# Ledger of designs, part 104: designed miniproteins, single chains

Each design is a single chain, and the fold is of that chain. pLDDT is the mean over its residues in the fold that is shown.

## One batch from the design tools (miniprotein)

Design m3598
Fold by ESMFold2-Fast:
Structure m3598 (fold): chain A 110 residues (1-110)
Amino acid sequence: SREEEDEEFFRKLFGPLAKGDVEAALKVVEELVERRGPKYALEKLISVSSFARSMGSDISEDVASQVIRRLAEKGLLTIDDLIDARKVATAHGLRKVVDTIDQIIAQLQA
């Protein structure tokens, strides 16, 4: 079911985010982009990062920011995807993620 798949991706993302493993987190998020699209993938990344931060993992915001930057560099994200992700990150209070998204949007609009 969709809920079982959501739990699987939560577990796959939480470990890499909590440990600071950008490459492992990126691989999981790229799989989500292919299977569910970039908006869902970024929402999941941001939500799991917010949860990891609530559990004491300050590094999780830096990992999420790096993953979003790498996805944008690969051409997998549109400005609309980034605007939606920015709203989710703002709602979760992930300031570093918001700042990173703002930088990427500025670069894409240049």
Scores: mean pLDDT 87

Design m3599
Fold by ESMFold2-Fast:
Structure m3599 (fold): chain A 70 residues (1-70)
Amino acid sequence: MELEEEGKKYLEEVRRAVDEMRATGGSPEAARRIGEIIDKAKEKNPEIYEKVVEEFQRRVLEWSAERAAA
């Protein structure tokens, strides 16, 4: 659970992008932004990538579960 300042910045960016995705109901622009953040994290460092993907999956999982239940 040790994250450097850069890792924290990536987590905040992905959280904001997922929030925008949910608020807009799936804007293509928000989806592209999320993909770019994940790609940058993947190229940067495996540890940062893993944390970013985990955070993204957690937020999307709650959204997807509600949509599946509807």
Scores: mean pLDDT 74

Design m3600
Fold by ESMFold2-Fast:
Structure m3600 (fold): chain A 78 residues (1-78)
Amino acid sequence: MLEEILAGIERALTEGDAAEQAQAERLLALLERAERLTPAEVERLRAEIAALPQEGSRRAVELRLLLELRELLERERA
């Protein structure tokens, strides 16, 4: 899964159009941010997501994606 995501990012950055490249750069930045989160920051992120309204704000979607990427990284390292 993580390898497929990274391969997709690399393909978009090398062969994608401007919009695909911009989306790939944003996803890569979120992935790098997820990797840098401390355990305390992960717990704060979970609490923040739990406090967000269920209706999908862009912020709620981004925070959930950040947490999902962090959990994916932790599984791949285990």
Scores: mean pLDDT 76

Design m3601
Fold by ESMFold2-Fast:
Structure m3601 (fold): chain A 70 residues (1-70)
Amino acid sequence: ETKVVTFEATSVWSIMMFTLAKPGDVITLTEAELTPEMRAAGMKAGDEVTVLEVKREDGRLTVTVEFAKA
């Protein structure tokens, strides 16, 4: 099953990873980039996610990704 998750990148590692991401990019997650919201959605280290949207507004970085949930 495919799941779409939107989260705010608040850690230094997640901001660094997703600041350079573009829609259509495939990113392999590591433990350092996993946020509590990503973990709650069932994401784990080694999972590949497809970036759908990266939004930068009012000093906040909001990212929407798609991943295959087992």
Scores: mean pLDDT 74

Design m3602
Fold by ESMFold2-Fast:
Structure m3602 (fold): chain A 101 residues (1-101)
Amino acid sequence: MPSLAELKRAAVRAGIDLLREAIKQGLSNEQIIEKIRAFVRETLQALKEQGLSPAEVREVADAMAAAVATFMRLEKFPESVIQEVVDAILEETRRALAELE
């Protein structure tokens, strides 16, 4: 099975690739937030189905949030938009973790 570190790297890379494509397509900030929300929801659901613990799911989600925020700052997004994206990731993470309890 892939290691937690490999799963974190794969999730981060996929999330950044999604953001790059959305930016190239000229999507609105609202559309970007919704795409990230859907991507995180699907990713965390797949990790849960693979048998990852709540702590491991949280660690992957935290890595995605940190990498997405860093990338968006480098791309000169407003801090308010970065915060909305981070909040969306945290909300989907909370939802995924509640379903494991």
Scores: mean pLDDT 85

Design m3603
Fold by ESMFold2-Fast:
Structure m3603 (fold): chain A 67 residues (1-67)
Amino acid sequence: MALSEEQAEELKRFLVEELGMSEELAERVVRLAQKGRLDGVGALLLNNGKSKEQAERAGRFILELQK
């Protein structure tokens, strides 16, 4: 399920500002979320040294945006 441009920017801001991710990593997460690949988001974050808790927080935020 695709995110709107506004939702994508809000997700990127959350990932950078609240989860402390780099802009490059946040953009990769946004691209996967736009494709509806939440499984890919989790794998990407774990492969880049992020915790399971950070991956869960990102997933919950994406679900809030999608409704």
Scores: mean pLDDT 79

Design m3604
Fold by ESMFold2-Fast:
Structure m3604 (fold): chain A 67 residues (1-67)
Amino acid sequence: KIEELKKKAEEYKKKMEDLRTQRDNFLAQAAASTPEQRPQLIAQAQKLGDESAKYAYDYNVYEEKAK
C-alpha cells in the first residue's frame, strides 16, 4: 500500500533529520570546547552522522517504492 510506504519514508526522514541536528550540536560543542574535550565530541558527532546516513538510505528506498 502506497500510504504505508510514504509513512515509512517520512519516519526515516524524521530520524535522519533528528540525528543530523544532534550531530551539528556536538560539532558546535566541539568548536566551543577545550582541546582535551574536542576529540570525544567529534567522535560522537561522526557516529551520529553514520547513523543519519543509514536512515537517509532507507528513506530513499521507501521513496522509490512509493512512486
Scores: mean pLDDT 82

Design m3605
Fold by ESMFold2-Fast:
Structure m3605 (fold): chain A 56 residues (1-56)
Amino acid sequence: MALDVYKRLAAAGVSREARTAYVLHLAGHTLEQIADILGISVGTVRRLLAEAEAAL
């Protein structure tokens, strides 16, 4: 499931960071946990998730 979404996002030209953030979100991680894992702000995580969702 997560791999298929990741491949679809990659084919749509979504950034690696946005693909990773979206897969972590599907795995049940909170925005705060994703921000910590990627070393970015929660606001950036929201932007990356919006980028991934717009590409689906």
Scores: mean pLDDT 79

Design m3606
Fold by ESMFold2-Fast:
Structure m3606 (fold): chain A 70 residues (1-70)
Amino acid sequence: MSDAQRAEELARLLGVDDVAGAERFVRLVRDPSASQEAIDAAATALTGEPLSATRYTAIVLRLIGLEIDS
């Protein structure tokens, strides 16, 4: 699955129309040099609110599942 397809699916899961923001978040999650703080900041910018640990983990696991199924 492409990063653009992952971004569309993530935007759908979050209920937001910011596919470009979702694509930026996906790229940060895939970047081994990205800090957790940078990833958290991108998630906050995408949703407008800090994600709970449970919600964040669920989103990341779904994103990984989409990658495995592609």
Scores: mean pLDDT 66

Design m3607
Fold by ESMFold2-Fast:
Structure m3607 (fold): chain A 104 residues (1-104)
Amino acid sequence: SMEEIERQAESIEKLTEDIVELAREAGVPEEVIERLKEVVKEFIETFRETQDIKGLIFAQLHMVGLQAGLLAMLRGGRVDPERATREIEQFIETLKEIIEEMKK
């Protein structure tokens, strides 16, 4: 349903806000965070257009993994800004691949 699609989109937006906060705390550069936001926005727009549940599941799994990794880094007191930045960059690349697959 359209209501369920919008609910899932809102869930992704909230998860992205959490990841952005964690990324800032981990010392990720703002330019990288802005690129993350842009790719997530494109993902949400593509999801609304395609309603591709497989793409949604893959994106959510990667986002949850990223959030868990950043949380573990911050809670463990072993903050590595370079590693956090690499994990965000890798996620951006992965999400771009998911978007391209959804458009097929």
Scores: mean pLDDT 89

Design m3608
Fold by ESMFold2-Fast:
Structure m3608 (fold): chain A 68 residues (1-68)
Amino acid sequence: MKVKEKRVRATAHPDQPGLATVAVEIDGKTYTVTVEVPGARPGERFELILKVTEDGKVEVLEARPAPA
């Protein structure tokens, strides 16, 4: 099977500055991933680039604020 990249949006944690949690749907299941986003403000929206391996593992490649 081929490796796939997913683009998702996430919201910064309200109690953890610099962290964001994202829900990623893979094959009908939702996975929660926490990533580091230095300077993230609580409640801000971000765009994440995730890499999904053939064995269903999710790896975070990049996290940044969503474009205006």
Scores: mean pLDDT 66

Design m3609
Fold by ESMFold2-Fast:
Structure m3609 (fold): chain A 81 residues (1-81)
Amino acid sequence: MGYEQLKKEVEEIVNKAIEDAKASEDLSEMEKIREELKQYQRDLVEQLRRLRVHPSFIEELKELFDKAIDEIDKIIAEKLA
């Protein structure tokens, strides 16, 4: 219990970051969004490991961030082309 709520919150965070990146016309803003997601992922993973959350749940959440970061990288590449 609580994992599904946390996963939903992470999905909302990453989706908002992707939308913010799509709406931005400033490379530095898009790079900041990407860096903030990477930092959030690191902090969340460390916190969950300290709480001894099952590795499979941690890995699922990591994949949500990794997918979003990859999508933002594609948005940046498209806007620079």
Scores: mean pLDDT 84

Design m3610
Fold by ESMFold2-Fast:
Structure m3610 (fold): chain A 95 residues (1-95)
Amino acid sequence: SLDDLLAALRKGEAHHTTAEQVEHILEAVKAYWDDLSPEEKELVLRMMVSLAEFLKNAADHKLLQKVVDTITELVESDPNLTEGQRKLLEKLKEV
């Protein structure tokens, strides 16, 4: 559920580096992705776009690429993708 994902993301706040926090976020998203509704998946993708924009502004190219690559593989492997999810993935790739 989204609540379980949000609880997992809150545990990431205990990590001291941006790289550790981003890794925790990506692992949590991967772990809970199949348990999310289509609307919750779109919300998570909007959050990932915001994270990517933050990393771009921070000039953290390596973490930005890791977010884009990880989420692209996850979303493109989902057989039940909505048009909203596809548009958000394209927006993520354009960051």
Scores: mean pLDDT 83

Design m3611
Fold by ESMFold2-Fast:
Formats: C-alpha cells, structure tokens, sequence
Structure m3611 (fold): chain A 74 residues (1-74)
C-alpha cells in the first residue's frame, strides 16, 4: 500500500497524469478495502494541501476517490 501511495504522489509531482490515473485505476480494480482507500485519500489530501497550485485533474481524482470511499462505507 505505502509503495502505491508513494508512486501516485511521485506521478502527481511529475505531472504524469497518465501514470497517476493508471495507478488509481489499478487500485480500484483490485477492490481496495475502505481502510486502504482511506489511506490513499488522506495521502492525496495532504499532498494537495502542501501543493495548492497542483493541476485541477488531481483535485478531480481526489473527489472521485472520496465518493468511492463514501459508497464503500454506506
């Protein structure tokens, strides 16, 4: 899990939208537990808090993940 989060954050920092999207898609395809998905959400929130000028696409990805997390917790 931690390695996946690190790779996602690295892709965001490099503005590699394709790699970030592919990593998130792979995580969702592998049916992440709510706990694992929450860890990804928190890591992305922390990154965006420190990098407020990050591309809008990453904010949209975070919103999507938050929605998926909420569905799994319902």
Amino acid sequence: MEEMIEKILEAMEKKDYKTAAELLGEALKNNLSPEELEKIVKAMEEYLKKNPDADEIFHLMLLYLKQELKKKQA
Scores: mean pLDDT 77

Design m3612
Fold by ESMFold2-Fast:
Structure m3612 (fold): chain A 76 residues (1-76)
Amino acid sequence: MSAEELAKEIERRMRPLAEAAGASVEVRAEGNKIIIDVRAPTEEIARAVGRAAEATAKRLAKEAGLDVEIEVRAEA
């Protein structure tokens, strides 16, 4: 699995939770960095979705054996 494939899988896994929360999650890869952009109706929801996305990203990266940096940007 490449970092780009990991980014797409994270986005896919987060989509149902994001939609239920009224939030959007976009994930991209820049070299060995995974950038997760979260936009939500409130700062509380943005932080909660951001934490879930980070946990999902770390788990999937570990399962794939990828050494990537994960950056979460959460905005209301």
Scores: mean pLDDT 85

Design m3613
Fold by ESMFold2-Fast:
Structure m3613 (fold): chain A 119 residues (1-119)
Amino acid sequence: MTEILEVKPTTTKAKDLKGKDVLEATLEDGVLKISVKGTKESVEVDATEDDTLTISEEDVDEETVAINFTYTKDGETKTEKLEVSKKDLAESLREVAEKHKDDSLYVTMLEGEAEYILS
């Protein structure tokens, strides 16, 4: 039911990233800057708010996961990679779970995903 980046590639419009619980997106000077909440790591995507982004997660090593943002610019497919600590991503997921305390199923799912990322 809830779309977790670790599970499968997801497709969304860049403007809808502003509503993501784990991701922050800011449009600055025509460039979309995306980060994981609570981290300083960010990636710049040469896309507008109406452009479609495909988001996927990639396991890099025991401590690092990459969030890949794939988009089309001027007829070419581009992928920008945001590398984040698994610990920081898990912490962000747990903070989202804390905000949704009244939904025990959603909380369990987010906590399970955080534990899975740290595995």
Scores: mean pLDDT 67

Design m3614
Fold by ESMFold2-Fast:
Structure m3614 (fold): chain A 81 residues (1-81)
Amino acid sequence: MLTISGEYAKKAVEALKQGNREEALIYTAKAILDYAKEKGLSPEVIEKAQKAIEYARKGDLDKSEQYLLEAAKLMVEEEKK
C-alpha cells in the first residue's frame, strides 16, 4: 500500500506554496508513480508518471503537466473499476 507517497504529496504542496513549479510537478509525479506501483495500476499510468518526471527534469514543465494530468485521469478510471 501507499507507504511514503503521502510524503511526496506533502512535498509537492509545499513546493507549490513556494512557487517552485518544477519541484511540485516532480513530487506529484513521484507520488502518483509510487501509488500506481503499490496498487498494481496499469503500466500506462506508470509510464505517463515517469514521462512527467522526465519532462520536468528537462525543463519542459508544460509537457510534464500534460503527462501528469493524463496519469491522474487514468488513475481515476482504474480506481472506478
Scores: mean pLDDT 78

Design m3615
Fold by ESMFold2-Fast:
Structure m3615 (fold): chain A 108 residues (1-108)
Amino acid sequence: SPKKLAEELIKQGKEDLAFLFLNGSAQMLYKAGKYVEAAELFKIAAELLKDKAPLSAGDLYEKAGDAYKKAGKNQEAAELYRQAAELYKSSGDYKKAEEAQKKADEAA
């Protein structure tokens, strides 16, 4: 599975390659309507970037939230939108933080 291959790449210290694979696979799965699987891969990609690139990690948490919302997993979507909002806020992108917080409030 895409998730298992990404986990193996991370274990080997190939985080940049794992990120490219996770993001590409998640986008493909999202377009295929496999929203839960897409959300899981976007979330792992966000976790890889959280400390190194918090703004980009926020974008990926928001994509994971969008995928869970498409799957009808509104509580999981709201939680990921809140994580995106906090990362945007800590990065100084207050507009993206406000937009992500609104998505969280609407999903809950």
Scores: mean pLDDT 89

Design m3616
Fold by ESMFold2-Fast:
Structure m3616 (fold): chain A 87 residues (1-87)
Amino acid sequence: KLEKTAEAIREAGEIAASTAEPEDQPIVREIYERIAEAAKKGLEEVRRAAYEEIVPLAVEKEGASREEAERAAEQLVELVKQIEEEA
């Protein structure tokens, strides 16, 4: 289950990276890899990592609003929660 959660986060990261500028794709992948690592510590750590990593990236690098960035972070948290509930 831990492996499935981490893999889903990495897959979400690849999708996010594919829509980013080429120069930002490595940074997006690194962020999602850190969030996947946080999944080993539990859902609260995923939420914290998603907000701390995704919100600044989206706002500062992608020009998103804070509300849009927070929605992206919540979508990832919801994905992890659904995987945890499927067990």
Scores: mean pLDDT 75

Design m3617
Fold by ESMFold2-Fast:
Structure m3617 (fold): chain A 91 residues (1-91)
Amino acid sequence: MEEMERELRELGASEEAIEKAREGVRLLEEAKRALAEGDEEKALKLHLEAQRLGVEIGEELLPLLPPEEAAEVQKRLEELRKKIEEKLKEL
């Protein structure tokens, strides 16, 4: 996580974005543990919540990207957000 936090700070990410990144990693580790325990539903929910935080961080970093890259990243983030919200509503 140290390298990711450093990269986010170098990009000009807020402390809030860095905290969301830490929470995302915590959720991914909990998802791995739930999967190891055989709780596939809990693992999926935690993984989707971590992905949602990743989308939020990506949206916050969007203004720091070159315009052409920002447009493509924004499109991917919108598609991911729709899929995540749809799956979370069914859990």
Scores: mean pLDDT 78

Design m3618
Fold by ESMFold2-Fast:
Structure m3618 (fold): chain A 96 residues (1-96)
Amino acid sequence: MKKTPLEKLIDAIYKMIKADFDRRLAAEVAAGRRLTDEDIERYIKLVKESLKYAVDLYLKIFNIEKTPEMEKLIDKKTEELVKYLRERMAAANAAV
């Protein structure tokens, strides 16, 4: 099944967030710094807010009503991203 424009937008945002996160995490690990739980929660909150803002802006620009299916997709994708970020940070902290 071909991805919708909204799914493509979410995928693009995810790719950018993951690339930025991986680069930042690699720099912290290379410097011998461990991320604190506060740093992790702050970053996750920022990512969630950024994703919500980008989706809301897209829907507003194209005058699209947010459907329950869209909400489920956004929630599922947000959960997947948060899980990825938490696993990557845990692995990095274990390596330091």
Scores: mean pLDDT 76

Design m3619
Fold by ESMFold2-Fast:
Structure m3619 (fold): chain A 90 residues (1-90)
Amino acid sequence: SMEEKFKEEMAKLGEEMGMPKELIEKLKEGDPEAARKLHEAMTPEQKAKLIERRYEEAVERAKKEKNEKALEEIEKAKPDVEKAIEELRK
């Protein structure tokens, strides 16, 4: 699934950053606390790319599920997403 692929990408990023194995395993499980610790350890560019990936995955999922309400909310969030990416890439 797309969620499983995202968890795998998060775990790989954590491994590349040298995070402890226990946190990498929790990332594979989708643990929110492990995801928060990964986010805090990330560089601004890594955070920007993760935000871009999350947005793309959310759009793809909403389109696949034909969830028009979710897609509308995701599109409304686009300016905030773009601003966050711009601020990280200063």
Scores: mean pLDDT 77

Design m3620
Fold by ESMFold2-Fast:
Structure m3620 (fold): chain A 64 residues (1-64)
Amino acid sequence: SETQILVLELMYGGTLTAAEIIRKGAAAMTDPEKKAKALQAADESEEGARRLREKIEEMREQAA
């Protein structure tokens, strides 16, 4: 539905923004363990965003 696509687009944007904030935070970290965990979280968020984009494209094709 149109509403589901809208929600997914908002989630996609939010997920990318969160990943960017996490990467900036990690860059400022001096603790190697915390930095590694933050970078892993950013990578996982970016992977999640890619999956959301794929789902959005699939749903748009079904709505056409």
Scores: mean pLDDT 85

Design m3621
Fold by ESMFold2-Fast:
Structure m3621 (fold): chain A 72 residues (1-72)
Amino acid sequence: AELEEKREELEKQVEETMESFPSKVLRELLEEFKERLLELYEKGVPAKELEDRAQELVAEMVDKYEEKVPVK
């Protein structure tokens, strides 16, 4: 129940946040992150492994964003 509620909250928050984002690149990366995170959750990955995988996905999304919007 708790994990199901967290998944639904995350999905709703991402959808609402994407509407307000000024960057198309950032919106696309957030959508990709959401889809991949939900896929891992749907497969019933253990909580500890899910947390580690989620952190890996966040790092990957940050790297992709920095590649498209490099800070000098």
Scores: mean pLDDT 68

Design m3622
Fold by ESMFold2-Fast:
Structure m3622 (fold): chain A 100 residues (1-100)
Amino acid sequence: GAELAKKGGEEAVDGGNLAARAGSEKGDLEAASTGGVGAVAGAFGVTIAEKTKNGYAGGLSAHVGGLSAKEGGRLAGNKEGEEEGKKGYELGKKGAEAGK
């Protein structure tokens, strides 16, 4: 559970940062902030999974982060950020399910 949560959080961070950068470059504050929220939630997921070995809590944070990163990528028109966010969403969900 915790390893999947960590991987999901890492993907959410990558996707969220790509979305935030693309949104900022376009002047799209909604896309930039949505991607940024995804990166922050993904980072919490990584930290929770690494420090506590709690796949449930880390996975939930990564799942939420991945969803926000995916949406930020979509809004920014950044396909890579959207795809990485989707991976964070799916891996975070699996980490949470395995850690329950």
Scores: mean pLDDT 86

Design m3623
Fold by ESMFold2-Fast:
Structure m3623 (fold): chain A 98 residues (1-98)
Amino acid sequence: TREEVEKARRQGIEGVEATAKAETVEEAVGGVLNAIGSALTAALIGKRGGEPELGAEGALEVADKARELANDPSLSEVSRELLEATAEGLRRLAEATR
């Protein structure tokens, strides 16, 4: 489970980084969809493997990265709003999946 959670966490972080660097709305949306799917995968793998805290922590790290990136003043408004929404949504998901 740890290796699978770590892979999903890394993919989630790559998704939020893609949204931060996005030049189009489609790219920005694609990045957060990848981040959400990957964070959910980490949470579900952790829970199924009997280590829900590990999965929740993976999802929370993706949320924290989204929050960090949302503070960049050079971001487009769309990327900022998507990253802020993703950070809050994933934080709540991590709390729920414990």
Scores: mean pLDDT 83

Design m3624
Fold by ESMFold2-Fast:
Structure m3624 (fold): chain A 81 residues (1-81)
Amino acid sequence: DPEKGREHWEKNRELGKKTLEGIIEVHKKTGRKPGPDDLRFIAANSPTEEEVRRVAEELGMSPEQIEEAVRLWRRFKEMLS
């Protein structure tokens, strides 16, 4: 059932969103600059391109890093499709 599969995937992505918000909070509190692992994590765990851009912007990523995260997200989605 594709609808039940999407519901299960969406619940898992809600957990991913909570994890991303936790990472944003830690970066805001510690002043740590985002690295390549943060780009990959955002790309792997964001359900939409808009979410990738939002989280990357909140982490203070450069425009170039944001575009790289979006490229990784598109590649990841293509591989899963």
Scores: mean pLDDT 70

Design m3625
Fold by ESMFold2-Fast:
Structure m3625 (fold): chain A 58 residues (1-58)
Amino acid sequence: SSSFEELKKKGIEHFNSLSEEKQKIISGIGNTLREIGDRIDRELATGEKMEPVPFIEL
């Protein structure tokens, strides 16, 4: 197994040890970052600029 697989497993275990409120916040941040990534990919593919999306401060 790669070191990446170990880090992923430790990350999941650490996430499961957090409070429900902290898990929700982290999941929310992850979803927002994913949406930003999708918009960037679309702009790169089409060459069109979309309106800025409000995001959570990191």
Scores: mean pLDDT 67

Design m3626
Fold by ESMFold2-Fast:
Structure m3626 (fold): chain A 95 residues (1-95)
Amino acid sequence: PEKRLDEVRDKVIKEIKESGLDVGTQQMLIGLVGFWTTVLRTGIREGDLDTIRDLVNYYNQVVGLPPVADDASIDEIIDAFGESLRALVERVKKN
């Protein structure tokens, strides 16, 4: 699960760098991705799936995506987290 989380993080950071946003906005978004990736990694290591799901559902609510299922696997939660962050980046790009 941690390797999948790192791959999702790197993909989102790549999209931010390729976004055409100004350097300051890119650095803020990269910092946000890094911070929340650390929170999610801690939850994975502690086996705290409720905290991981709640974090992803918070972002899903903000970006207008559906909530993650209560029985979602760690991999499904990680994938949903990546989609939540990518949706946030797209909202920033669109104003």
Scores: mean pLDDT 81

Design m3627
Fold by ESMFold2-Fast:
Structure m3627 (fold): chain A 92 residues (1-92)
Amino acid sequence: DQIQQLQQRIQQDPNDSRSWFQLGIQYYRRGDYQTAVDYFQQSIRLDPTSTSYTGLGVSYYNLGDIDSAISYFQRGADMGDERSQAMLDQIR
């Protein structure tokens, strides 16, 4: 169980930004976009990456918060994420 392993890693090391990011991905895949947002935000607080901003962007997009989605896709695209750029081009 990937989620249980990631939750255990975070309990042992709450500064493991990658485990926070991977939890965001797991909850996003399950359609739990609100929980995905929470995990991606924690990942970004520890280590901002282009893929974490993309994760926030797609999560907010699926929640219907288009303004937040555009903002995070712009940040991901500025950091070189091709998926963020593609989503931004599609919305704008």
Scores: mean pLDDT 88

Design m3628
Fold by ESMFold2-Fast:
Structure m3628 (fold): chain A 82 residues (1-82)
Amino acid sequence: GKIEELEKRFEKLEKELRKLIAELEKKGLKDLVLELEIDLGIARIYVGVGKATKDEEVYIESLEKAIKILEEAIKKAKEVLE
């Protein structure tokens, strides 16, 4: 269903972002690493709060917002790594 597809997408993006954060840490880009870790934390809060409501529509909206945050964070990381 839609929730399962969004959860799977969120997990894939989280894994990709964590890998990019590790590469940026290796390069000593501490400020960007901190920014991306904050973005990841915010995305995780959206998912947790949305799930806690037990409202499927609210959870879908929270997953979509969390996914957008991760997509924007990944884009920032890739633009620096080029």
Scores: mean pLDDT 90

Design m3629
Fold by ESMFold2-Fast:
Structure m3629 (fold): chain A 85 residues (1-85)
Amino acid sequence: SKEERNKYIKEKREEILKKTGLSEAQLDFEIILINRKFGYKVITGEVSVEEITEFLKNYGFVPKEKAEEVAKLIKDFLVNSSKIK
C-alpha cells in the first residue's frame, strides 16, 4: 500500500543517513544522479553496484572512500521500494 511504502521509505532513508553520515540533501542528490544515469536499469538488475560506485566516484558528491557503501545502500533502497505495492 501507499502507507506501507511511505513507512519503508522513511525508515530506510533514516538508516542510510545514519550509516553513511550524509545529509538529507546529499542523499537526495545522489539518488537523483543515479536515477538520471541508469533509470529503470537499477530496478531491473541491469546495472551492478560496481557500475554505480564508479559513476558516483566520478560524478557524485560523496567522498570516494564511501562511494561503494552509498551505491549498495541506494541500489537496495530503490529496488526494495519499487517492490512495495
Scores: mean pLDDT 83

Design m3630
Fold by ESMFold2-Fast:
Structure m3630 (fold): chain A 89 residues (1-89)
Amino acid sequence: MEEEMKLPRQPLDTGEVKPRVFPFDPEEEADLIKMAVLRGDKVTIRTNADGTVEVVIERGDEVITYRLTPDKIEIIKKLKGKVVEHKVI
């Protein structure tokens, strides 16, 4: 049974808000790997001592690079070797 809830945005009982620097969940990382494997794509995951995680997915002519750092998130999408999308968060 639901109770009166208003503005139920973020659970803070853990003493902190969801890290805004967390653009991807571990579940999404697993899904990216599964999808790439199912397509026969090449997936490379690298975790640096600096906490930087780099995920590169090669799908035929498409290469998507996700670079996750505490400072920023960089997403680079290439199609046929050409950068078609480059986003920094």
Scores: mean pLDDT 62

Design m3631
Fold by ESMFold2-Fast:
Structure m3631 (fold): chain A 83 residues (1-83)
Amino acid sequence: SPADLEATRLETRILFLLIAAEGDIYVAERSRNPELKERQLRAARAVVEDVREQVARLGTLDPARAAELRVRVDRVEERLRRA
C-alpha cells in the first residue's frame, strides 16, 4: 500500500541518520580536542532530534517499526548524555 511504502522510506531514512549520528558520536568520544568534540556532539544531538520527529511520524504509519527504532534512539540519546 502507499502507507507501507512511505513507512519503508521513513524507516530507511531514520536508519541512515542513526548510523551517521552513531558514527559521529564514536569519533567524538575518541577526540582529544574538547572544542571539536563539543561541536560534533552538538551536531549529533541535532540529528537525533530530527530522528525523534521522524520516528513519531513513522509511529502513525507503523507503530511496531517505530517502537523498535525508538529503543535504538533511546540508546543513542543515553550515549550522548554520557559523552
Scores: mean pLDDT 88

